# Ledger of designs, part 44: designed miniproteins, single chains, continued (2)

Each design is a single chain, and the fold is of that chain. pLDDT is the mean over its residues in the fold that is shown.

## One batch from the design tools (miniprotein)

Design m5504
Fold by ESMFold2-Fast:
Formats: structure tokens, C-alpha cells, sequence
Structure m5504 (fold): chain A 95 residues (1-95)
């Protein structure tokens, strides 16, 4: 996202999902984050990490998101990491 307005709209949507009373909103938030993490700029990444910490997401999952964003990965390594993050998010939600 290279448009400042689009950046702010994206972050606002994530915050609204995090604050929603809809049971599916949290699952949608986590799926969006897992699928978009590699494309986030440093400001967006810090905002997302802040939301995840407020929700009580384990630091182990946050570290994997940082790795996905900050590390040059092959297509296969990236797909495996996204799958692992999604699996860990589901396990955390079902705790």
C-alpha cells in the first residue's frame, strides 16, 4: 500500500475487526494478517503487532509474522510459514 489514505483505511479495518463482538471477525482479522504480513511496511507491521498483543496473541506467533515480513523467503518457505501461522492462530483461538 503506497497510498497514505489506503494505509490508514487498511489499519482502521483491522482495528474494527479486533474490536468487533462478531465471533467470525477475529478469525477474519487473523487470516488477513497472515495473508498480508509479507507486504506490510514497518509502520503497518508495528500497528498489527500492537493489535495482536492487545488481543493476547502469543509472542511466538508474533515472531513468525516478523520473520515472514522481514526475511527473504522462497515461495515454498513462505507458503509453509503462512500455513504454520494460520495453524497457530487457530490453536490459540481454540484454547
Amino acid sequence: LNDPEAHQDFLRILQQLAESDDPEAKELLLDIIAGSARFLNPEELEFVIGLLRKLGVPEEIIELLKKLNETELSDEERAKLIEEIRRLFRAWLER
Scores: mean pLDDT 78

Design m5505
Fold by ESMFold2-Fast:
Structure m5505 (fold): chain A 60 residues (1-60)
Amino acid sequence: DNILETLGRMLGSTLQGLSEEDVAKVAKELKSKDKDLQDGTISSIKDPKHKEIVEKERKE
């Protein structure tokens, strides 16, 4: 029932259509947001390289 995690899932699906560079730009903005939004986004990315980009930006 966490709306931010749900929004993250939707965002993760959207990122699948983007370039790695664009995913990195979105990830930089995302890392300043709520943890649940970030977790939802990461869990919904099907492309492993996109997932790693988001995870890397979140860590940094």
Scores: mean pLDDT 75

Design m5506
Fold by ESMFold2-Fast:
Structure m5506 (fold): chain A 80 residues (1-80)
Amino acid sequence: MKFRVTITLPDGGVLEFLVDTETGEVEIISTTVDEEVAQKIAKEISELLKLEPPKTLEELKEILSKLEKKYNAKIEVEEL
C-alpha cells in the first residue's frame, strides 16, 4: 500500500516522501531542506517500517508520531 508522507519542520522546511508499506521503500518526492537531512529522515522511516510493518493508515501514523516528537514536526499522511 502506498502513502504520501508530508513532513513540515518547525523552521518551515517541507519534505514529501512516497512510502510503500509492503516493500518498506521510501522515495523522496520533494524537499526544501538539505538532501542529507531528507535522506536521513527517509532512512529513519524505512527502518521503522522494517521493524514494525504497518497494516493500516492508523498504524503508519502511530509509527510516524515518533518522528513528529523527535523533530518537533507536523506529519500528514495521505493514502494513494
Scores: mean pLDDT 83

Design m5507
Fold by ESMFold2-Fast:
Structure m5507 (fold): chain A 68 residues (1-68)
Amino acid sequence: SKEESLKKAIEQLEKASELPKDSREAYVLAGSAVLGAAGLNEEERRKLQEFVNERRFDEAIEFLKSLV
């Protein structure tokens, strides 16, 4: 479901936020979260990608929480 997909994405972003911003592991977790976030429309997905690209993981998490 959308809710389950977004909760999993939030968990991956929370793990990414605990790591150094320049770590490869943080990048992989954040990328996995973006790909796994099912049920987003084009604008919501673009906004999520922008937060992640700027390493604004806390804002990405709050954004996804607003959609659950």
Scores: mean pLDDT 81

Design m5508
Fold by ESMFold2-Fast:
Structure m5508 (fold): chain A 98 residues (1-98)
Amino acid sequence: SEVREKIIKLAEEGLKLVKEGVESGDREKYEEGLEKIREAIRLALRNDDLEGLEAALKAAEEAVKLAKESGDKELVLEAEELLGLALIALAVLKRIKK
């Protein structure tokens, strides 16, 4: 699916930007990374793509680990909020019947 390829690419590019932002202290790059992962979550939910959403969830989990390694409480909060969104989206997708 072209949509799944886009979801996976957004999650991968987002995580790369999160890692680069944390390593360089670039908050704008970090926030851009989280936004790409958020877009992947929304797109996966909108297209009933469980596999795509699981990829985005994995990226959000890794973003939390990277934020915790930075020691910045605000970065940790933003990453945990994104992880929470991914988990809620996964629960919503699993509850919808076709």
Scores: mean pLDDT 88

Design m5509
Fold by ESMFold2-Fast:
Structure m5509 (fold): chain A 100 residues (1-100)
Amino acid sequence: DLSDLVRLSPELFALMAKQGVTTDVLTLGDVMTFLFRYWVDSGQLTLAERHPDSGDDVYRIDPASWLAEWLGTTEATRRELVLGVRRRLFEEGLATLVPA
């Protein structure tokens, strides 16, 4: 759930601090927002096709990026990106759930 509170690993926090994050505890939705901005700004993620009715836009992923390695693809919908990145963040221990 995007409203869940998560704690960032030191590695992920260092990356996200470049995007203005000042705390290692924030919502999963905020994490996803900052990561999408980072990936777009760094050229790792490029909007390929916009779907305004569904919001499920199609993105191209840089094949040399760790994002392409995480998802096993160079093209993904917004929904596929959110689900795949969320899974990998928890699997790699880059984010952990904070009990409320």
Scores: mean pLDDT 79

Design m5510
Fold by ESMFold2-Fast:
Structure m5510 (fold): chain A 84 residues (1-84)
Amino acid sequence: MLEVEITGVKGAERKAEVDWEKGYFKITMGASKEEVIEAAEAVAAALKDSYGASKVEIEVEDGEVDEKTGEKTTKVTVKATLDE
């Protein structure tokens, strides 16, 4: 199973973390809730169409205010089932 977590914090620096052993990708971006959801939908479509994922689910979660930026955090997780 592949999991992609996208965290949107308006005004935050773009950051990506990859754990190849766990099949986990974490992306942080200075984006609004709507922009993060659109990015997650694009990732879900790519996993289904380009990588042959049999099942893709998107979970959206509203977070607290980020202490470093003072902006509200949005977390979106894309979960994909791959035949591996």
Scores: mean pLDDT 70

Design m5511
Fold by ESMFold2-Fast:
Structure m5511 (fold): chain A 63 residues (1-63)
Amino acid sequence: SELEETLQFIREVKKLLDEGKVEEARNLIKKHFPELYEKYKDKSVEEVLEALVQEAQRILDSR
């Protein structure tokens, strides 16, 4: 499911951030959600994660 994949992705990004791998976290976001990355490229990764949680909710609501 798209939501399950999105939640797994959020967990991976949080793991990279805990390891201090901010650029790897940004690259992972760019790979999976290029439109969100473009919109939030000048924002913190935490702000992008918040936007991803909102996007996961929208995906659920569009079913």
Scores: mean pLDDT 72

Design m5512
Fold by ESMFold2-Fast:
Structure m5512 (fold): chain A 104 residues (1-104)
Amino acid sequence: KRKVKADVVVEKVSEKEVRVTVTFKGAGAVESEEVAKEIEKELKKLEFVESVEVEVSSDGTTITVTVKFKEPVTKERMEEVARAVEEAILKVFPDAEVTVTLKE
């Protein structure tokens, strides 16, 4: 039985930008490109998001997301970004163990 673990770090880079890093542990790295597409889709639904850039590492174990905000980055908006990313991961890996860390 393979269980996917995903560590999500949402970091405030500037007043209007956050960086999200998703690191997969164990099995499931092969579908990282599908997770990246779902992350972009879910983040673009947020009203305060201006643009989303998603990069997948060459080994598929890490997804880096740059989110530019229309409005200032707040802890509450960082939490909404984290929830959107978690939801995207769970759409691809319904049984994934997701951990979220916010860095201001």
Scores: mean pLDDT 82

Design m5513
Fold by ESMFold2-Fast:
Structure m5513 (fold): chain A 91 residues (1-91)
Amino acid sequence: MEAERRAAIEAARAEPQLAADALAAGLARARENAAEPAHQTVLRAWEEWRALSEEERERLAREQAEREGLPADLPAPVRDYLALAAVLDRL
């Protein structure tokens, strides 16, 4: 899980647009399959993430980046992914 998450973040860093598209596709798939427990967890994390302020999302993204050994100056789609990943880790 952590290695797969890190690989996804590295891919997002190289091509932020592809990372944004992949995240959007993953969320759409989770909505379509909302009856499945794994997809319910993703949707719950998305709802909690969406309720956060921009400052709270930036804080979570920074904390997650520090845990992963990543630079602070990441593109917005990568920061959004890191913040969502931090919420998922708490569920």
Scores: mean pLDDT 66

Design m5514
Fold by ESMFold2-Fast:
Structure m5514 (fold): chain A 84 residues (1-84)
Amino acid sequence: PVSQEEIEEKKKKILEEVDSEIARALLELYITGDPRYFEELAELAGAVSPEEARNIDTLEKRKAFFEKIEPIARKLEEEIEKKK
């Protein structure tokens, strides 16, 4: 299991290194736990359907969703950065 401190440290590193809207959206999604942000991020990353995102109603489920979407969002950001 990953500790809360490790997750926070990873989020800080992502924000520092990429300074991207995707990284900020991941941070906001984890902090607020708002299903709307989950749906938007899931649609962008293709990680889960909007209906599945709406079923995330506990911190544990939000943490698991964040861990799942983080590598996908990071790959998208790297793809954008490598452009040009």
Scores: mean pLDDT 55

Design m5515
Fold by ESMFold2-Fast:
Structure m5515 (fold): chain A 55 residues (1-55)
Amino acid sequence: SAEELAQRVLQAVNAGDDDTAIAILQESGLSEAEAKELLRTLTPGQVAVLAGLLA
């Protein structure tokens, strides 16, 4: 579900596990470059909300 995806991304970002966060975002249809840019520019909460919208 969108909520489960958002929660997984939030947990990875909060843990500092960027590789896992990138992999989850790629499952949502983002490229690696797009996922890296989101992690660089958005807060963990904003990344989680966006990931949930894409699921």
Scores: mean pLDDT 78

Design m5516
Fold by ESMFold2-Fast:
Structure m5516 (fold): chain A 66 residues (1-66)
Amino acid sequence: SMEEKLKKAEEIIKQGEENMEKVRKDNPKTAPYRMEAIARYTAAQIKKLDPELGEKYLEEGLEKVK
């Protein structure tokens, strides 16, 4: 159902955000590249649940790593 997809998407997003924060704190010089990779991976996982949600969060995630 849509409710189950949204709940799973929220969990995936939260994990992705936590992973990006860890990378940002660990090495600021390489963080943008690694954060972009995490954002793309997170979006790919969401796309498996719902392609439109995945595309939305990819766009938002990439903006955060500029």
Scores: mean pLDDT 79

Design m5517
Fold by ESMFold2-Fast:
Structure m5517 (fold): chain A 94 residues (1-94)
Amino acid sequence: SKKKLDEILSLVKKLIDEEGGVIEDPVGTHRSDGESTVRIRIKTKDGKEYLIELKQHADGTVTVSLYDPDGNVLISTTMSRDEAIKLLSEILKI
C-alpha cells in the first residue's frame, strides 16, 4: 500500500511540476448507502484536467484512482481509510 501511495504522490507532483498543474478544491459526495466519494481535479497549463478520485466503500476501505483527461485509469489502488486520509492531506499540501 505504501509503495502505491508513494507512486500516486509522485505522479501528482509530476503533473504539477512538469505540466503546470493546479490542484482544485476537493468536491465530496455522500450517498445514503454509505458510499462517499471525494474528487480532486488537477488542471494543466494546456487546459487539460486530470482527476483524483477517492471512493470510500461500506467496509471502510478507500479506492484511490488517478484518471487522465480522456478518462483512462493511470493508477488505482485500494487502501485503508487512514492511509487515504494521509494521501489526501499530502496532495492538498502540494
Scores: mean pLDDT 80

Design m5518
Fold by ESMFold2-Fast:
Structure m5518 (fold): chain A 83 residues (1-83)
Amino acid sequence: SSVREQALALLDATLARLRELLEKKREAEKAGDRQAVLEYGRQIQQLMADFFAALAPLLAQLSPAEQEEFLAELEKRVAELLK
């Protein structure tokens, strides 16, 4: 697949995993399970660190216009996740 398609696939996979971890963290918060909340928080931080590390070399291969389009899609999908 193209570099743009790889970046979008990485974004989709990361946001799907982030949604799952956020939901599990919220369930742990409702249950008062402080240890589980901290563990899911750690997993979210690691997921985001891994995402940006994998994304950086892909973005470097995109044109400025493709980078702008990707960032717009990222913002849109993050906004949808936060609903």
Scores: mean pLDDT 87

Design m5519
Fold by ESMFold2-Fast:
Structure m5519 (fold): chain A 87 residues (1-87)
Amino acid sequence: SSTAARLAEIAAEIEADPAPEEERKKRGMIKYLELLAESADPKLQEAIKEAKKVIEENDVEEGAKKAMEILGKALEEVLKEKGIKLT
């Protein structure tokens, strides 16, 4: 399936979510992370689990920053070790 189509579906679900804005943002971030996990290798999948936990346990701003740090580090390692490429 097209990644662009999946991203658009997630964005639409977030916009349609009747939850309060802060909760919608957290749920949206978690949905994007779940999309990433579908094609991620095991190291990234573990980092995504930690990122989701951090988002759930912190406010939106702090959770997002910590999650990005976790994911960024794991992604850099995977890119260097396994050579992720556009295919």
Scores: mean pLDDT 74

Design m5520
Fold by ESMFold2-Fast:
Structure m5520 (fold): chain A 73 residues (1-73)
Amino acid sequence: GPAEAAALGEEALEGGRRYVAGKAAGDAAAATAGALTAIGSAFELGLRGEVDLLSAEAREALAAAGVDLEGMA
């Protein structure tokens, strides 16, 4: 439901932010972990048909991580 979608959106946002921060810091392990978290959470939202519930900030973080949300619809 909406609560689970919101939690996945927050997880995707945190993963994307970790990816961006890790890349900026040259921390490949943190960047990879963040990207995987963001991709997994966004993929789960896509399977549920709930990607529209992602915040604009979460979408920006996912785009920075290279995630194409349109391709997951």
Scores: mean pLDDT 74

Design m5521
Fold by ESMFold2-Fast:
Parts: C-alpha cells; sequence; structure tokens
Structure m5521 (fold): chain A 83 residues (1-83)
C-alpha cells in the first residue's frame, strides 16, 4: 500500500539506506513515493539516484526535486533541460 511504502521510505531515510531508496525511486508506481525517495537521494548526493532521475524519470515532480535540492550547477542545468 502507499502508506506502507511511505513508511519504508521514512525508515530508509533515517538509516541512510541508499539501496532501499533507489529501489523505491525505480520501482514504486506512486509518484509521492518516488518524489520522497528522490528528495532523500538528492540530499544525500547519491550519484546513481540523481543519474537515474535525469536519464529515466518521466515525472516532472521528480525531476524538479533535482532542480530544487541539488547543490551542483551542472546537475541543475541538466534538470532544467529535462523540464
Amino acid sequence: SLEEELKKVDEAIQKRDVETLLNYLKNSKSEEVQVKAAEALVRLGDKEGIDYILNNSKSQKVIEVVLKLSGDPETIKKAKEKL
């Protein structure tokens, strides 16, 4: 369920469990879950997660997470080009 996925994402954030966050970003059918996992991965500076978003995400909301939270000018520029 959505509630169970959001709870698992929160647990992964607390533990800094990148593997679990990547799994939810890539495989969840819920945009809310994908956005929350994306926010955590971008804040952690996880290159695999950021690269996944920029190369594979079709969600404007997920791509906007990179634009809003990334500290890297090159990454921000790439996100802008996808929007």
Scores: mean pLDDT 88

Design m5522
Fold by ESMFold2-Fast:
Structure m5522 (fold): chain A 92 residues (1-92)
Amino acid sequence: MTTLAVPIAVRNMLDLAEPLVAYLAAQQAANPDIRLHAVIVDAGSTDGALETLVEGLAAAGIPYTLHKVDAPLEEAEKIALELAREETERAR
């Protein structure tokens, strides 16, 4: 079994939150030998995107780690990638 950490940087993308969760849930179901772990870094979302994403992942049974940062989206993406790499290495 392989754990794959998925970096997700979020900033006011409510319209994409539900489709992303549905996509990840479908990938988890289609790949039983792979376990997804979402690494979420929120760069100050105010539109409910973070709440929608977290609730959807929990309902789909996909584990997640949440970090909130006071930084631009580009910085949040870098942090999410670093944390996802650490999560993947920890699972080996």
Scores: mean pLDDT 79

Design m5523
Fold by ESMFold2-Fast:
Structure m5523 (fold): chain A 80 residues (1-80)
Amino acid sequence: MEEEEKLRNEISKLLTIYEDYQAIEAAKRAGKTVDDPEYEKKVREEYQKNKEKIDFYYEIARNAKSWEEVLELIKKKLEE
């Protein structure tokens, strides 16, 4: 259903922002230059704007064994 696809897309987008944010931070700690400064700015802005939701999705994702399990667990939490 479209509502489930919208949720799936949001989870995927926000988890991608989380991973990209962590990669940028790790690269900077290693003294590497950022390949795309405008994308870095966008990632940081999206992360700060959605921090609580990203943290929520990440906590579920890190304890899940598969992407399908992540979706199922988030759906169960939202039904509550």
Scores: mean pLDDT 76

Design m5524
Fold by ESMFold2-Fast:
Structure m5524 (fold): chain A 87 residues (1-87)
Amino acid sequence: SMLKRLEEERELAEREAPPELREALEKALELLEKGVKEAEKEEDEAKKLEILRKAMKEAYKVLIEATEEVDPELAEEIRETLEKAEK
């Protein structure tokens, strides 16, 4: 399920993120939750996936930008996760 995938990504990010990145993480999670809520209103499965992919991409961009200065290894991991999700 999409919600289970989001929860697994959230747990990975929270586990690896230092305290300094918590605000960026919260902002990214808010973007993901907004995307999920919009997707739930959509009956068309293809449109639902487009909404979720866009939300995921926006959320990961926020995390990558904030993480690059503090933890470049985590930023690379997030970047790789986003690339795999887009394929």
Scores: mean pLDDT 73

Design m5525
Fold by ESMFold2-Fast:
Structure m5525 (fold): chain A 115 residues (1-115)
Amino acid sequence: MREEVIELLKRFGIPEEDAERIVEALERGFGEAKRLLDELAARDPALAEAYARARVAVELAELAIRRLGLPETPRVRLIAMLEALRALERVLRDPSRSGEEVLEEIIRRVRERLA
């Protein structure tokens, strides 16, 4: 699971060392991950878009957990982030999808993984 999230973050253009730090922050909490992503975006303007996309994934993952009423454990945060990143990768290939459609897909896939 950790390795899958790292590989997706790398596919978005985030360096491996920063992807690992983001996963560690996610295991501590969504707030820590968002804070780290904002700091990384400010540090490297050339990668700001990649970090901004990862930031959106964190927000979608947090919303999905809230909508499902799930406990914020490290495992649940990583599952939600994995599905949020996968959904955003699909949106980048089909930008006609609404934010609501993306969130509903994330909710469905998180539910499937925890069943």
Scores: mean pLDDT 85

Design m5526
Fold by ESMFold2-Fast:
Structure m5526 (fold): chain A 101 residues (1-101)
Amino acid sequence: DPAAIERALRRERAAAALFVHEDREAARELVGIEDPAERMRALQELVERRKLSPEMALALGAALRNGIVEEVLGLPEEEQEELAREAKEYLKEEEERLKNA
């Protein structure tokens, strides 16, 4: 389903943008971990520490594997802030949509 793939990609980008904006240092640390198993372990610790939802955790994990977090980190700070603002609104709308269907 092309629509499902598009929604997944939007969620991944939103998760990456918000994460980089909120905790740029943690984002750099995760991207800097070369070993995939250690990277995923660090992500699991971050998910627990920040009390992320399962949906957000999955989206962030996928964004990290697909290099989206690294791409967002490479953008100018002004663009990172704009993407984070857009991501926050998108995730709020998604949360409201999922709350009651």
Scores: mean pLDDT 78

Design m5527
Fold by ESMFold2-Fast:
Structure m5527 (fold): chain A 77 residues (1-77)
Amino acid sequence: SAAERAAREAEYIATLEADVAALEAAFRAGRLSREDVAAALARLEGLKALLEKEGASPELLAALDEAAARLRALLAE
């Protein structure tokens, strides 16, 4: 159902936000390299392209764009 899809997407967005926050914290603590962050960004951009082709919601695509923007900002530090 649409409600079940929306619930799954909301869970995915929450997980994505938590994962990005954890990655930012780990990078700033020196536990991840710039190469690790760049690899995560590349995977996220590839995932967005795939999900966009599969008709993912605007909310999910926006969350992926925000996650990518946060990782790009982190690499610019």
Scores: mean pLDDT 86

Design m5528
Fold by ESMFold2-Fast:
Structure m5528 (fold): chain A 81 residues (1-81)
Amino acid sequence: GMYVKESEWKKLEKGEKVTLTLTVDLEAGTYTAILVAIDKSGKKTVLKAEFVEVKESGKHTITLTGEIPETGEYKLELVVL
């Protein structure tokens, strides 16, 4: 399945570091975690993407940090699939 955590809309500045954390119940396997910034026009920018290896099934906390490329208003999403 796909797991998503969203932030509130925020004014963010170029070079600002943003972090989202998602705690999910995962089975053993390899997942892709993606941190996305969405602007008011609906444009999506990938800030960070990583593979996450889960060796033991259970609750896992996934944290991604990315940097804002341009000053603006954004909604952030952390997607795990």
Scores: mean pLDDT 89

Design m5529
Fold by ESMFold2-Fast:
Parts: sequence; structure tokens; C-alpha cells
Structure m5529 (fold): chain A 92 residues (1-92)
Amino acid sequence: MEEELAELLRRAYLAALDAYVARDPSVPEAEIAEARRQAEARARAAARLFAGMDPAEAAEIAEKGARVAEAEGVPEAAEALREAARLLRERA
């Protein structure tokens, strides 16, 4: 469960980063590389946080994130976050 959440959150972070880079190619490569390195650590930290929260609350946070990602034109991130919300709700 936590491992699956971490992978879904990692996919969401990377999809958002890729969309950002596609819109603004002037972002320094060093900044992008650092963000990619931190994506896995951030995803694992977020997965641990969600695992320690009330599952319904965690699922609502993930769904809000999915709506934001969709509104910003990152459907891959929205998909990953909706799947994370679904897994969280199954634990409730």
C-alpha cells in the first residue's frame, strides 16, 4: 500500500515537472535534475504522511491535487492522484 502510494505520487510529481519544462524550456537543467532526484524522496514522505492520516481525509487531499493537475493541463498527474485517492479510500 505505501509502496504503491509512493509510486503513484512519484509519477504525479514527474508528470507535473515534465509539463512545466515543456512550457518553459528556460528552466535550468540543474534545477530540473534536482527536482527529479527529490521527487522520489518527496513521494515516499507524502506516502508515509497519507498512511498516518485518516484515509478519507488523505483521499480528499489527493482528489483536490488531481483537480488542480487537470486544471493546469497535466492529465497524467491527475490520473496518478485519482488512483492514489482510490487506494486510500479502500483502506477506510
Scores: mean pLDDT 80

Design m5530
Fold by ESMFold2-Fast:
Structure m5530 (fold): chain A 70 residues (1-70)
Amino acid sequence: SMMPALIERYIAALEDADPATRAAAAMRLGELSSQVGRLPEVEAALRRALGDASPQTRLAAASALAQIDA
C-alpha cells in the first residue's frame, strides 16, 4: 500500500469515536514518521491528540512525538 494513503487513514482515525482506535492511530503515525522522516501534517495531528479527552490517546500521542523528537 502507498505511504500517503496510510498516513491519511491514521490521521482520520485520530478522530474516531473509540479512544483505543485513536491511541492505536497515534502509535502508527509515530512508527511511520520514524521510518520516513518528520512530516509536518503528522506532527500537527499528534500535537492535537495531546489534548484528547482520553488519557490513553494523550499518552500514545506523547510517545509518538517523542519517537520523532521534533
Scores: mean pLDDT 80

Design m5531
Fold by ESMFold2-Fast:
Structure m5531 (fold): chain A 99 residues (1-99)
Amino acid sequence: MKLSPATLEDGKPTLLSAGNVAILLELKDGVLRGVAANISPGAKVRLLDENGNVIGEGVIDEGGAFEIPVPGLKSGKYTLVIEDPELGRLEAELEVKLS
């Protein structure tokens, strides 16, 4: 499933959605934090660079929250990938714009 593409700015919450799935993202202090609705607890979250390399990973907790440490993250194109045991693979294209 493809989520809507989004621009991610330092300290600014950004909403990703597709159907009944929603993810609120915030990039702050070298950590990408999210809260997900209608995604399974224990689902794995990865941030991929433009070459498909995994630059950070997290897991969705029982409250729908996750954290991905991304030290040294630069402005550019990334893909957020979620592997959900019920929904399968979810993807969102992210454009990161740092101050």
Scores: mean pLDDT 84

Design m5532
Fold by ESMFold2-Fast:
Structure m5532 (fold): chain A 105 residues (1-105)
Amino acid sequence: MRVVRRETSLTSPLGITARLRVTVTEDGEVHIEIEVFDADGRLLHSIRLSGGIDAVIEQLRRQLEEQQRLIEEYAESDPYRAEMALLLRLLYLWALGFLREYLNS
């Protein structure tokens, strides 16, 4: 049976870098790891999501809604936090698209 692994990264104009790794196991379990770094390479956040494919898709959908709220909340008061939320939202969208493609293949 085949384990599928994919990785992507995004860097903001403010120098924030976010990296995402997704692993789908032979048993259909999904593991998502996200690490967010500042411009100096310091780890700001480490996020892990795991579960069955359907459960992880639901978690990703909820995270998309949460990051959109944070973007709107911080857009005027804290552009750095808004940029971080935007990077996370883009990574969650990418992961969701990958998992949907995986289910359709």
Scores: mean pLDDT 84

Design m5533
Fold by ESMFold2-Fast:
Structure m5533 (fold): chain A 68 residues (1-68)
Amino acid sequence: SSERSRKLGREVLELAANRALEKEGRSWAEARRLGLSPVDVFMASIMGVPLEEATAEALDRALAARAA
């Protein structure tokens, strides 16, 4: 079902985001202070964008560059 798929996807993203924070020695308190969701943290990690610069515009720009 779509609900099970959404829950699984959310859990996978949260796990990936948590691992990214651990590798950088950073915390969820820091991510929340920066206004970042688990998706934002994960996207910043895989695209090499610093958490402090992980705005929607910066993440969209990085994704577009990788799509070329």
Scores: mean pLDDT 74

Design m5534
Fold by ESMFold2-Fast:
Structure m5534 (fold): chain A 81 residues (1-81)
Amino acid sequence: MEELKKEQEKKGEELRRKVEEVERAGWRPELVRELIEELVRALVEFAEKVGKKEEVVEFLREQARELREREGIEISEEAFE
């Protein structure tokens, strides 16, 4: 349990560090894309654990398409693997 808790804390800290990096750089599109891709990977991993991977991936793909059309930010297909 302590080991799993440390891993969750480490992942949360890595995500927070990425958010701070993007904020510090003034929300540049390429860094925002990286942050979104990292969040997508985290959500896909969580969805797989709860047996909802396909449902969540399809939802996230739709959001990524809208983000690309609206903001010009392209999310890598690798993020959904």
Scores: mean pLDDT 71

Design m5535
Fold by ESMFold2-Fast:
Structure m5535 (fold): chain A 79 residues (1-79)
Amino acid sequence: SPLLDRILAHEQAEMDRLLEELKKYVKTDKEKAKEIVRSILNPEEAERAIKLIDEGKYDEAIKLVEESVQRRIANARAA
């Protein structure tokens, strides 16, 4: 569906922008990074990612967010 493809492309672009912001802020502004995580993830996944940020495991936190976003978009494409 051309309309669905356009909607998913827009969602992907917004998620890519938020992921770039997250990568920028995880080392410079942890509170801003946590806000971005909470805006993207459900509460359970957000708690796990925030814990990783607090532990200084920034790459693991970013990977968890990226994998969650990819799964969410893949599920939307499959529907």
Scores: mean pLDDT 83

Design m5536
Fold by ESMFold2-Fast:
Structure m5536 (fold): chain A 98 residues (1-98)
Amino acid sequence: MLERDIAAGLLYIAAALTEDPRQRELIVRMARIIRRSRASRKASPEQLEELRRLREGTKDPAVRAALEVVIKAMEEGLLSEEEIEELLRIARELRRLS
């Protein structure tokens, strides 16, 4: 089972390897959301499918790795519904910058 601190740590590593400073800042923001979470909700299949499509459209392998970590956190129920929606908004912005 993926732990929140491990997920956040992996996102900080992905951010350090990300070339675009705007995408880097967004990944750091995702790490902070996951690390702070105390909720245990799983994302819907529709939310997970959207994230997988956003990941497929992303060229930077570090940004793709960050989105994989977020997908895993959402699958394992580490987040609240509000945090899931915030992470989806950030993922859409990461894809826009790709």
Scores: mean pLDDT 86

Design m5537
Fold by ESMFold2-Fast:
Structure m5537 (fold): chain A 72 residues (1-72)
Amino acid sequence: MEKKEKAIKESRDVLLEELKANTKKYKDDQKKIDEAIQNVAKQITEVDPSMSFEEALAEAQKAADETLKELA
């Protein structure tokens, strides 16, 4: 694997951690969570151009869903 791939993965992990923090903060506001998911998905496609918006959106949605499940 190329060193650049690791840097991209680390950037995505940081964005997903920010999404998890925002999900915890806005757990009672689904609209804000949905907006955070879409914003993070866009940022993921900017740092990883090989990933489609649909794939980035699915990854962000999964992180938010897992965080909400932990809070339930």
Scores: mean pLDDT 79

